# Designed miniproteins, single chains, continued (3): the designs that were tried, part 55

Each design is a single chain, and the fold is of that chain. pLDDT is the mean over its residues in the fold that is shown.

## One batch from the design tools (miniprotein)

Design m10005
Fold by ESMFold2-Fast:
Parts: C-alpha cells; sequence; structure tokens
Structure m10005 (fold): chain A 78 residues (1-78)
C-alpha cells in the first residue's frame, strides 16, 4: 500500500528532524559550558562531546532529507 509507505516515510522524516534538533541543542549547551570552563581539562572533554553530538545531528539531518525525498516520490505515485 503506497499510502502506508508514504505515512511511514513522512513520520520518519519528522522524527529524524526532531532528533537532529535535539542533538544540535545538546551540542550548543555543551559548547557554551566548555567556553565557561576555558583553560581546564574539563573544557576539552565537553568540546569533544559537543562535536560528537554535532556529528549525530548531521547524520539525523541526512536521514530526514532522504525520508523527505522518499515521501515526495511516494506522494507523486499516489
Amino acid sequence: MLERKYRVAETTAKNSRELAQAFEEAADKLSKKAQELAGTARAKVLKDRSNQYLKWAETSRKQAEESEKAAKELKEKL
């Protein structure tokens, strides 16, 4: 059923977008905390963790874009 595949793709796109946003917000909070602790070993750990969350956000954003494209193609076939 194309309609079901469309709904799944649309839901996946939305969830992946929300997940990317959450990771970006977590990265921003960690980056700000690292700046407050500048010059300490803890600041480096927080900065490294912030960079990891940014990578996860990028992956989730790419997944959202792929799911959005799939949803568009499925809608055109309906």
Scores: mean pLDDT 83

Design m10006
Fold by ESMFold2-Fast:
Formats: structure tokens, C-alpha cells, sequence
Structure m10006 (fold): chain A 60 residues (1-60)
């Protein structure tokens, strides 16, 4: 299982990133706690991580 945590600049940014990943990568388990977005999958997370970072305006 692959696990990646993204620290967003705000809770709003974290929620937007989580919603984008859930919509485009339904196989990825997404959890939001404050401004932290946790992505979990038994498959590769590379594309989902890129999408999440792009959605919150963070550098890739």
C-alpha cells in the first residue's frame, strides 16, 4: 500500500485537493484532517499526488 501526505496552506485548499482526487481517482482513499490530505492506494499514487498538489497551488 502506498501512502502520501500533503500539507495544504489552508483547510479550504486541502478540501479542494481531496475533492479533485476523489473525482478523478476513485480508487485512491482520501482522508482530510485540517490542512493535511492523506492519499492511500494499493496502486501507484504518482498521478494522484500531482493532481492534489496542482489543485492546492503547491509546487510539484
Amino acid sequence: MYVFKVNAPSEEAAKRAAEDVKKNFPEVKVTVEGNVVTLESDSSLETAIGAALAAIGASI
Scores: mean pLDDT 75

Design m10007
Fold by ESMFold2-Fast:
Structure m10007 (fold): chain A 78 residues (1-78)
Amino acid sequence: SEELKKKIEELDKEIEELSRRLVEALNAGDFETARELLLEISKKLKERSELYKKLGDDEKAKKDEEQSRDAQRAAEQI
């Protein structure tokens, strides 16, 4: 549906901006902010994964689910 695609587009922009801020935080040595951003990226990836499942895009859903877990684990190591 167009509604689901629009929500995915919004999540794409949010994830891109959070990822950019994450790089900036890591370059600045701001590990507290980096940890927070990784957790937020993990949540947004999980949300996008669920929308991809509703669209029947199981490959993209699985990739987002994997990246969500990776982001969460990275946050635990910072």
Scores: mean pLDDT 91

Design m10008
Fold by ESMFold2-Fast:
Structure m10008 (fold): chain A 68 residues (1-68)
Amino acid sequence: AEAHNNLGNALASLGRFDEAAAEYREAIRLKPDFAEAHSNLAAALASLGRYDEARAEAEEAVRLGFVP
């Protein structure tokens, strides 16, 4: 789970937000309570202009204990 989250972070830093989102989703698939991955997915979705999906993932991250 953490390896996919880290790969997503690297892809996001390169502006590859679609690929980053895919890696964050894989991290979440392996660890559904991974608050940081939900938060990172929200940021990637916002960068892609997908604001409704970004908000849903940000709310899930906070529910799981992410502190912004």
Scores: mean pLDDT 84

Design m10009
Fold by ESMFold2-Fast:
Formats: structure tokens, sequence, C-alpha cells
Structure m10009 (fold): chain A 56 residues (1-56)
């Protein structure tokens, strides 16, 4: 469903950022926010996370 699709896209983008040498503390902060949004099934926050990751 939409939560699982947005979470998969966010995880893919996070993996690309990690491969490019992004700060581990920044990656952990985003992963924590992502895990919370998935647990809460918060589509608004998931869309915001994906949009922000695409701009990094």
Amino acid sequence: GPVEELAAEARRLLAELEARGADPALLQTIRSALDKAVAERDLVTLRAIVADLREL
C-alpha cells in the first residue's frame, strides 16, 4: 500500500545517500523519523521525508 511504497522509496534514497558518504548522524536521524512515520502510518510525514531526500 502507499505507506509501504513510500517507505521503500525512502529506504532506497537513504541507501544512495549512504553510498555517497552522507553524515551517519544525519542518516540515523532520518531513519528514526522514517521508522516512526511507518509505525504511525503517517502518509503526510512519509511524503515529506521522500521529498526532502530527493532534494539532498
Scores: mean pLDDT 89

Design m10010
Fold by ESMFold2-Fast:
Structure m10010 (fold): chain A 57 residues (1-57)
Amino acid sequence: SAEELVEKAVRELAKLVKEGKLSLDLAKQLLTHELREAGLEDRVPEAIERLEELVAE
């Protein structure tokens, strides 16, 4: 589902940021690109907010 794809992408990118392998700014860019390619550009604002929440925790 679209929701599962968004959560999977967010969780994977958050993990890479927390492990110091990726900057938060680059993770936001990659998340935006991945969701646009999947036709889910409308989900980008909520996905970025979720990414920031997971990185902060």
Scores: mean pLDDT 86

Design m10011
Fold by ESMFold2-Fast:
Structure m10011 (fold): chain A 69 residues (1-69)
Amino acid sequence: SDEEAIKNAQKAKEALEKGDLETARDYLVKALQASTDPKKRDYLIKALNALLQGNVEEALKYIDKAIEA
């Protein structure tokens, strides 16, 4: 559900704020798996791609967009 997607996205954000990139990646994957809204999914994919490139600032930006979508 999109509610579970938001919950997992928020946990990913908390992990990134603590510098835990592995935990953040795990929660972003769970958020993407739970999401059904196409706009929210697009932002979560962009957040995950940013994190895989080591761009924490960009990942946080897209996580916030996913939560607000």
Scores: mean pLDDT 86

Design m10012
Fold by ESMFold2-Fast:
Structure m10012 (fold): chain A 67 residues (1-67)
Amino acid sequence: SDLEQLIELAREAVRKARESEDPLEREIYLAMARMNLAIAKIHFPEATEAIAELERLVREGEEIVRK
């Protein structure tokens, strides 16, 4: 489903942020994860559990960027 694809893309983005040594590249991957969360909230507002997983992934990415 489109929703599952958004979650998969966000997970991949956070993984790439974690593997990156470049602070700017980490921020770009975080922006990708945030975009997927925004798309999910707009198109699937009732998918509470999936949105919570995307929010968790975004928080994980934010922690990576803060270091």
Scores: mean pLDDT 87

Design m10013
Fold by ESMFold2-Fast:
Structure m10013 (fold): chain A 72 residues (1-72)
Amino acid sequence: MDEFLKKLEEQIQKAIELAKEGKFKEAEKLLNEVEKTINDILPHVPEPMQKKLQQFLEDAKKEFEEVKKKVE
């Protein structure tokens, strides 16, 4: 489980880095892949983990939008 969360975190970090470089289309594609991965596993994990994964995804999307707003 920890390795899985670490991989998702690394993918999100990469997406944020791409966004900071102005590569918004590539960053968005990577975030969409993370979202799909989380959605695919949600029905198969306990409810406390579902809430944690949903919050993790929501936080990632908010961070991406914040970075995008700072880059003109």
Scores: mean pLDDT 78

Design m10015
Fold by ESMFold2-Fast:
Structure m10015 (fold): chain A 104 residues (1-104)
Amino acid sequence: ALTATATVTPATARAGDTVTLTATGSGPGAGASAPLVVGADGRHGGPAGARVVGVKTDTASNTTTVTLQAGGPAGTYTVRGVVTHADGSETTLGTPATLTVLAA
């Protein structure tokens, strides 16, 4: 199976701040596209407490960068990515990243 990893930087933000999710696909035939992120509720559609405001895909490096705007309420949110590969297959990121949103 193709492997994908994701990192949230910075891992701590205040409401209204932007954070970057970077996902890289690896393995033969990996072509990372925009990852879908899931919130604390475990559903696709973006992380609870954050909003997707930008997506950039670099097919040469198989890297997708997602800009998220942290929202309220304050709390800890689990971010899981789903990477869509060039062949249309999907890889769910097994290791969740954590985003902590502080009160403004």
Scores: mean pLDDT 61

Design m10016
Fold by ESMFold2-Fast:
Structure m10016 (fold): chain A 99 residues (1-99)
Amino acid sequence: SSDYSKGVQAFNNGDLESAIKYLEEAIKKDPNDASAWYNLGLAYYQLGKYEEAAEYFKKAIELSGGKDADALGNLGTALSALGKDEESEEYFEKMNKLI
């Protein structure tokens, strides 16, 4: 969607506020857009909001059928930042099976 493209462009320009706004609008129009959920996770991670980032990465993984290595790795990193080391290791193992 045009909202997705605007969200990604804003993220790449460091405008996290606009990135989140456009990506949330993209998800409202298409809640099955795995890429929109993934990029929303990246934006929240950059804000240090690791719990929200982890939830959005989990949604991207579900929608990709568990085959998004980037989302799996970034979920592992977000969970590690939250002190959830055992859960973090499980997602890094899933990522390594795809690479």
Scores: mean pLDDT 89

Design m10017
Fold by ESMFold2-Fast:
Structure m10017 (fold): chain A 105 residues (1-105)
Amino acid sequence: DAARAAALAEEQRRAGLEATEQGLRELVRALREAGHEVELEIERLAEGEVRYTLRVKARTEEDMREAIERVRALAELARGGGLGVELEIEEESKTEARFTLRLRA
């Protein structure tokens, strides 16, 4: 049943979007608990399209590199789950970065 298969694919993409958002929220919590300054903005652009803007001020250059790797890993996981993924990383300094993650289900 083509209609049923299409509906299941849409449900799976929506589940992937929710899982990615939960992963991002968990990352933000972990970074804050580690003592980093973190701001998260969530913009619902359209049905199934979301832009996340993450601003991180890490305590050390090493902590910033770990934060970058974690955000990249989350983006790769989302892409592997069939989502459209655009990730932009603007490094303001060795310890300050802005991440823009756009997901499309």
Scores: mean pLDDT 85

Design m10018
Fold by ESMFold2-Fast:
Structure m10018 (fold): chain A 96 residues (1-96)
Amino acid sequence: GEKAIKLGEQAIRDGEAGIRLGEEALKRGKSKEGLHLGIAAALRGIGGIFLGKKALELVEREGPDEEAIKLAEEGIRLGEQGLKLGMEAIRVAVEG
């Protein structure tokens, strides 16, 4: 369904944003900016995971949609990467 596709596309956008913010946060190292960007990256990553899972739940209710499944799975994958980078950046920002 179109709604599941739109959620998958948003999951990808949030995951990609999480990755970009996490990579930038890691470049800032042990800093207040690195901490803030790392938190933002983690939150965007969580958002991508959540929206991707919601898209998969809609596919399960409304019937198989290969495009929606593909977008949702990619959004979850990117969201998990953004969360991982964000968490790493938070650790570096606090611990060095």
Scores: mean pLDDT 91

Design m10019
Fold by ESMFold2-Fast:
Structure m10019 (fold): chain A 64 residues (1-64)
Amino acid sequence: VEAKLRELAEALRAGDYARAGRLARELMAQGVPGSEIARRVAELLGISEEEAERLLTRAVIESA
């Protein structure tokens, strides 16, 4: 889980939304709530939870 969260943050930082969306889906499939993913991503990137939620929404759309 921790390694996937770091990979997700790195993918978002790189603008690789397709990879970020796949990693987010994997984390949710492992039982991590979307709210926790957003919080942890916000911490790792140094952004607000609202901005993290926007980036995650974009990543999910881009990876569909």
Scores: mean pLDDT 81

Design m10020
Fold by ESMFold2-Fast:
Structure m10020 (fold): chain A 60 residues (1-60)
Amino acid sequence: MHLEKGREHLEKGKKAFEQGDYQTAVEHYEKAIQHFSQAGDREGKEEAKQNLIKARSKLL
C-alpha cells in the first residue's frame, strides 16, 4: 500500500499548499516521497520532490 499512501500524502500536501499551510504541505510531501520511494514509483517521487521544493521556497 505504499503507492496508495504516497498518492494520499501528495494529495494532502497539495491541499495544504492551496490553503497557504506550507509547513503542513512540506510534511505531507516528505511522507509522499518516502512512500513513493518504498513503492518504486519514480514518477510519483519526482512529482512530490518538485512540490516539496516549491513549498519550502514559501517558508524562506
Scores: mean pLDDT 85

Design m10021
Fold by ESMFold2-Fast:
Structure m10021 (fold): chain A 118 residues (1-118)
Amino acid sequence: SLATTLNNLAAVLKDQGRLDEAEELYKRALELNPSGHPSVATTLNNLAAVLKDQGRLDEAESLYKQALALRVTALGPEHPSVATSLNNLAAVLKDQGRLDEAESLYKQALEIYQKALP
């Protein structure tokens, strides 16, 4: 789909350090998907990573929280994708110096990952 192509191109641009161009394409991908679509959480997570790399930590936190909420609703709170979202949010909190909150979220992600092992 067009949204998938925009996400893939934005990821390549991000890897090249072209953060402003990556942000624009991720935002365009969000406009193409209806609210609550499963791919929206992935795009929000990827856009948040771009914002974090730009030092826009409050905006990154907001988008990671939105992605986490969507993944919990779609997959349940114990899914490994939820653990990945918790880990990403914890990294932003750590960068903000919110170490106790980051530790709590990393521990939650670790518990989910450990329970997901066969």
Scores: mean pLDDT 86

Design m10022
Fold by ESMFold2-Fast:
Parts: C-alpha cells; sequence; structure tokens
Structure m10022 (fold): chain A 65 residues (1-65)
C-alpha cells in the first residue's frame, strides 16, 4: 500500500510534466499493487492521458489519506 502510494505520486508528477509514458508505467505498477492484477503498461499510458493532472492528484491523495 505504501509502495502503491509512491508509484501513484510518481505517476501524477510525470503526468503533470507531460511524461505520459512514465506516468502510465507508474500507474500500472500502482494498480497492480492495489488489485493484484497485472496491468498492461501501454494501456495504462493511454488511460493516464485520459485523466487530468488534478484527477490523478486526487487519486494519489486518496491512496495517501
Amino acid sequence: DEEAKKYMEKAVEAAAAGRFEEAGRYLAKALELITGVKVDPELAVKRAKEYSPEELAALAKELGA
């Protein structure tokens, strides 16, 4: 859970900086740690682009609260 939070924070930071490839990889890792299910990093990159940085930040805060 702490590990998932760290990856989610990295995903938000990368997305805010426009680094969606990194954001997607971090998002996939965070989701795998939360759900226990393998996530395709390429699909996670596509999904990361669909969220605003504000929405990703809200998800990171939810994991951190």
Scores: mean pLDDT 71

Design m10023
Fold by ESMFold2-Fast:
Structure m10023 (fold): chain A 75 residues (1-75)
Amino acid sequence: MEELVKELVELARKYFELRYEEALKKDPERAEAVKKLFEENAEELARRDLEETKDREEIERDIEEARELLEELEK
């Protein structure tokens, strides 16, 4: 389970990095505030999500969906 938390946090971080560049163009101050909140809370939020579901299949599906979204955004 801990491995899934780390993978989810890494995927979320990559997703945020891609979105962060666009956000910087619109509102730099807000983008930096959101980044700080993400860095401070990402692991805690990921843990809470995993504890709420506890279903490994659902967690793996969410990770797969996140990867697909990242691939789409990179194109």
Scores: mean pLDDT 65

Design m10024
Fold by ESMFold2-Fast:
Structure m10024 (fold): chain A 120 residues (1-120)
Amino acid sequence: MMEVQESGGGTVAEGGSLTLTAHATGEGLIGVTWFREQPGKGSRPVASITASGKVGVAKEVAGRATPSMDLAKSTAYLNLNNLKKEDTATYYAGAAQKDGVSGAAGAMGASGPGTKVTVV
């Protein structure tokens, strides 16, 4: 079963940058989706990347969020640039895993506890 742990959060000045990291343990990592939970708002997707190199970025962070992945290290990254006070949130990584021994159909999801970003 896959486990995910996020890191790289902290306090940063407006206009600054951070790189968030999500390390996955286990086999068959096929993609990572980054979500954020802003104070008083529900969780929403921010960026995604697949092992095949397909990338998605939410409009709210377009040009300011860049997902990447190092499959050899089972690690995904989210580079956040030109941060705004509204980007203050807890950021979570959800990892998609290839289902079971069959290798066919169905990704199994795993999510980490999150890493907090505060923009001052």
Scores: mean pLDDT 76

Design m10025
Fold by ESMFold2-Fast:
Structure m10025 (fold): chain A 100 residues (1-100)
Amino acid sequence: SKEELDAEIAEAIALMTVSVVAKEVERQFGKKAADAVRELGPLIADYARKLAKEHGVEEATRRAVEIANRLLEIAKQHGDDPEKIVEEGRKLIEEEYAKA
């Protein structure tokens, strides 16, 4: 269906965006911080799929990119604490998922 195709496109874009953010985090803070960001990828993908089914792929992509940018800021604040990146990032995504 178009709805499922839109969800798959939004998921792919979300995962690609997380990969780009993780590479920047790795450059600044190292592999463990980048791995923490990558661990959040599936949660952002689920969020993007839900948004695409509700609001379409364009809006889902816009909101997923906004979440990824906020994850970059979390990683900048907690670059020496990968567990805190996962904790704060998961909380952010779960709160946004509940509002969607």
Scores: mean pLDDT 87

Design m10026
Fold by ESMFold2-Fast:
Structure m10026 (fold): chain A 56 residues (1-56)
Amino acid sequence: SARDVLIGLAQRDMGLSRAEVLALETASDAEIRALADRYGISVASLRSLADALRSL
């Protein structure tokens, strides 16, 4: 599915676990910031991924 492809790309490109990618759908702004800091990813990139997951 498109959702599984997006999850796989996020794991590959961002280094997130499957569980961490799935958690983005319900993540608060504080949770997204914490994850961004942990992996050195921009908050904007994680928000875009969360929005894409919610649209699939």
Scores: mean pLDDT 84

Design m10027
Fold by ESMFold2-Fast:
Structure m10027 (fold): chain A 61 residues (1-61)
Amino acid sequence: SQEERLRELARLARELAERSTDPVLRESMEHLAELLERWIEEGVEVPEEDLETLRRLLEAM
């Protein structure tokens, strides 16, 4: 489901934030995780192409 995908992406973002020594990247990943978690709570429908783009970007880091 989309909710599961958003939850997985939020987890990846938090993991990257924890691993990063770059404060800018850490803050960006923390903000991304917070946004994704908010979208889950609000039931926001995110386009499939945007979810796929986010996944590819996070996995490339």
Scores: mean pLDDT 83

Design m10028
Fold by ESMFold2-Fast:
Structure m10028 (fold): chain A 120 residues (1-120)
Amino acid sequence: MVKVTESGGGTYAEGSTVTLTSSVSGLDLADSGFAWVRERPGQPPEGVAAVGPDGTVYLAGGAAGRVTISVDKAANTATLTLSNLKVEDTGVYYGVAALREGDSARPFVGEGVEVTVVPG
């Protein structure tokens, strides 16, 4: 069974940095893609950052260069760092592991972690 579990949520001050880590079991990140998706209050779900199976990094424009994503294939973890936090970064953040199955990808979505950003 594939399981994705996020950590690093909580309440953060505006202008600070958050580091979210996703631990994946039952699937090797060496052979799969990984994405971070967020759902903000009143907004549809949106992609934040992704790494393809080949290691190519994809960043969402709304993060304005504040986002870094890394995958530790040996530890089977993926980490999202979001710097210079804004109140509008408040939301639920999900790790998504994507298993390659031929010409398609099968997504496994984590339980989500809450991030609350408060004005400084």
Scores: mean pLDDT 80

Design m10029
Fold by ESMFold2-Fast:
Structure m10029 (fold): chain A 60 residues (1-60)
Amino acid sequence: LEEIKKRIEEIEKEIERLEKILEEDKSLSKEERLEIEIEIGVLRIELGVLKLILKKLEKK
């Protein structure tokens, strides 16, 4: 349970960091922006799965 909660926190912080880079760094190439957007997408999927697992475990 603690490991899942810690991973959720880490992913949320990483997503916020990557989103900030996309918003603030106007020097990024189109390819670099796409790579970051893909990484954010993957992290959001992982976050959704982990949150669902955590909710199911806490409700039992």
Scores: mean pLDDT 81

Design m10030
Fold by ESMFold2-Fast:
Structure m10030 (fold): chain A 86 residues (1-86)
Amino acid sequence: GIDKLLEKGYELLEKAEEYIKKAEKALKEGNIEEAKKYLLEAEIELGMALIIRGVLKLLGVEDPELEEKLEELEKRIKELEEKLKK
């Protein structure tokens, strides 16, 4: 049901944030290859969360906390992408 989709969305966001933190740590330590690997994992998890959010919207479900977390993590991924291009 809707509650299970919300739960999956939040679980995917938690995984994305964990990978973002690992990518940020690897980048600070100068490990560019590990940072890129963790960034890719974060992008995959966030992508799946965006699909869940899309399904929820089709079902008429609005969750402001989910939207805020999606925006936060998308910005952090973009910042990591820019740093890794340098």
Scores: mean pLDDT 88

Design m10031
Fold by ESMFold2-Fast:
Structure m10031 (fold): chain A 55 residues (1-55)
Amino acid sequence: SMEEIEKIKKETEEEKERVLRWLEKQGITDEAVREAALKQIEDDGKSKIEELKAK
């Protein structure tokens, strides 16, 4: 449903914020590492949305 898709989008954005905060706390400032982490989270979120659309 649209509500489930919106929830996944919100959770994906919140997870990206959490991961960026965690990386900063660990002193990880490498742009490639940050981009790879964000891409993985975005890809996971997109996969969940596509799975919902298939149902």
Scores: mean pLDDT 82

Design m10032
Fold by ESMFold2-Fast:
Structure m10032 (fold): chain A 55 residues (1-55)
Amino acid sequence: GQATQEIDALLDELKAAIESGDTDKALDIAHDLLVLADETGLADEVRAKGEALSS
C-alpha cells in the first residue's frame, strides 16, 4: 500500500544518509519512520527493514 511505499522510500533515504555520513539527516529520517510506523501500525515492518539495513 501507500504506507509501505513511503516506508521503503524513507529507508532508501536513511541508507543514503548513513552511507554519506550525514548523521543529522539520518536522525531526521529515522524520526519520520517512527512517526509513520506509529500512524500506520507498521512498526514491526519498519523494525525488520531497519535491522536489514544494519546487517
Scores: mean pLDDT 76

Design m10033
Fold by ESMFold2-Fast:
Structure m10033 (fold): chain A 90 residues (1-90)
Amino acid sequence: KQVELLKEALKYAVEALKALAEGDKEKAREYVKKALEYLEKADLSIPEVKEAKEYAEKALEALEEGNAAEAEEYLEKAIEHLQKAIEKLE
C-alpha cells in the first residue's frame, strides 16, 4: 500500500536525522538509503513524494561529501514532504 511505503520511508528518514544528531554518519547514510528504497517503490507521480525523494537523494550526496549540516537540512525537508504526502493520502 502507498501509505505504508511512505510511512516506512518517513521512519528511516527520522532515524537518519537522529543518527546525524548523534554524530553517526555511517548509520545516517544506511538509513537514508533505506528511505530511498521505499521512496523508489512509491508513486512518484505525487509531487510531495517526488520532492521527498529529491531531498533524500540530496541528503545522501551531502553525507557522502561529509557535509552533515547540509544533509540535516535536506533530511528535514524530505521528512516535511513525506508528512504532507501521507496527510494528502489519508
Scores: mean pLDDT 86

Design m10034
Fold by ESMFold2-Fast:
Structure m10034 (fold): chain A 66 residues (1-66)
Amino acid sequence: NADEHLERGKQLLAEGKYEEAVEHYRRAIELDPDNAEAHRNLGVALLKLGQYAEAVRHFKKAAELE
C-alpha cells in the first residue's frame, strides 16, 4: 500500500539510495495522490539528486495539501 512504499522510501533515503527512494515515493503518490508526507519526502530525495525544479513542485504540492 502507499504507507509501505512511503516507509521503504524513508529507509532507502537514510541509506543514501536516493534514486530507489524516489521510485518508492512516486509509487506512494500513485496510490495516494493527496499524501502530503509522500510529496514532501519525494522533494527531499529529489534535492539530494540535484533535481531542484521537480523538488520545488512537490514541496508546493505538500504545502497545498496541508
Scores: mean pLDDT 87

Design m10035
Fold by ESMFold2-Fast:
Structure m10035 (fold): chain A 79 residues (1-79)
Amino acid sequence: GPVTKAIGLALSALGDLLDGDVEGALVAAEELASLAKQNPALIPLAQSVLELVLESAKSKGNDALASKAQSLLNELKSV
């Protein structure tokens, strides 16, 4: 179900961040954000994961990844 998929995506994103793979983490976070738009109860989880991706992208100086994470966060605020 959507909750189980969301937990799996969140864990995948966190694992990628621990490995230093911010790009992989963003891919999982983007899928989680898409799932949250269909299941608004998941929005807080998607926001938390995207905020971690955003902070990691900023710390690495990757403006493109930071902009993508911020855009996804802004989209979730409009749901």
Scores: mean pLDDT 87

Design m10036
Fold by ESMFold2-Fast:
Structure m10036 (fold): chain A 78 residues (1-78)
Amino acid sequence: NLKKQAEEDEETGKEFEKQGKKLAAAHSYESAAENYEQLGDYEKAARYYKRAAEALKDIDPKKAEELLEKAREMEEKA
């Protein structure tokens, strides 16, 4: 169930974020966003691509920019 996987990745990302584990949070949020994108939930996909980018902005700025571009693409589809 792709929706369940997206929701679990979302919760995992939030938990890592609370723990200050920014890289792990970003990976979980990116997985959630990819699954929401496959489901056609472009609003949630954009949201979690943005959260992944925010987690990476000081760690991997180039990857953060790529994720923000994906979020923009999702917003255009929503």
Scores: mean pLDDT 87

Design m10037
Fold by ESMFold2-Fast:
Formats: structure tokens, sequence, C-alpha cells
Structure m10037 (fold): chain A 60 residues (1-60)
């Protein structure tokens, strides 16, 4: 998954509230994409969304 594909997926499938939650968790893990993926899975997000968020953060 490319960062562009990950961004499109997140913007299409997630609400503003869900995006805010992802940003909060990303900050908690120090913008570590792998840790963010794990945290999102624990929070009940789908594997596809967790991977997409991890790719976006890991590409920064």
Amino acid sequence: MTPAEALELINTKLSEEEKEKIQELATEVGLDGEKLKEKLLEAGFSEEIAEAAGVLVGSL
C-alpha cells in the first residue's frame, strides 16, 4: 500500500472523529507506524485501516 492509497482509504472510510482518534494514538506512540498499527488493532479498528495509518505515519 502506498502512502497516497492509505490516505485515500482513510479519507473515504473514516469519520472525522475516527481520524482524530488515529492522530491521538499516533502522537502517543511517537509517530511509530508499527506501534500505531498495533494500538489501532487493540482499539478495534480493522486490519486494513490499521495498516493504512501505519504506512502514512511510517512514511513521514
Scores: mean pLDDT 79

Design m10038
Fold by ESMFold2-Fast:
Structure m10038 (fold): chain A 60 residues (1-60)
Amino acid sequence: MVSKEEMVNFAKELLDKMNYDLSKPISEEVKEFIKKMLERKFNVKISDEELEEILKKVKE
């Protein structure tokens, strides 16, 4: 089972590669992109609730 910490770290790497400003709200388009990339990378299905938890940890 993929850990939440691994998914948070991968999301951080994606946002860093995109040069995204984490002090700003993450747009719905960027959330959709991160969800898609996480699902492909870890071969899992991510709910919108799980995605919001991951993104919250990325901003902390």
Scores: mean pLDDT 78

Design m10039
Fold by ESMFold2-Fast:
Structure m10039 (fold): chain A 55 residues (1-55)
Amino acid sequence: MPSAEELAEMIENAKTSSELYNAIQLFAEAVAAGKLTPEEAKRLAEIISKKIEEF
């Protein structure tokens, strides 16, 4: 499972909608597994929202 920092990098470096979707799935899995703090989850969700607006 990627760390919060690795997930952020995957999201920010996504060049296609498929790459972004894969990063979002890993984020969802990390949240479900309790691997992220509430603060990390909130930050990553904000990064995802901004990245989605670029597509």
Scores: mean pLDDT 80

Design m10040
Fold by ESMFold2-Fast:
Structure m10040 (fold): chain A 56 residues (1-56)
Amino acid sequence: SQSYLNYLRMGVEAVKERNYEGAVEAYQEALKLKPNDAVVANLLKHALEELAKLKE
């Protein structure tokens, strides 16, 4: 769906800007639309790992 593609693009752009918090939110919304999407689940995992490195 268009919403799924929009969330994927938002997540990818957030990662490019090193906005990992924004990437996590965008990928979570994409995963709600396709819960069994292993590619999006892996992108979310990487964004969460990068976010954890930047927090405190």
Scores: mean pLDDT 84

Design m10041
Fold by ESMFold2-Fast:
Structure m10041 (fold): chain A 74 residues (1-74)
Amino acid sequence: MPSVAEQVGLVLRAIGIELDAERVLKKDPNNEDAKQAIKLAREAQRLALEGKVEEAERLLREAEEYLKKAKKKI
């Protein structure tokens, strides 16, 4: 069952992905993978705050994959 600690953990992971992706965009403003990672991380944060932890975890995994692709290009 989702707990407040689990929801907070998902929100913190989402914030970390967003900050890393924004750092990529400072080096390459046209990096579409970094932009997609930010969009997915923000949506995951919203879902986590709503208690939709399974959907949030899925979007966080997708955001992490886009972030990996983004980092490889810089």
Scores: mean pLDDT 83

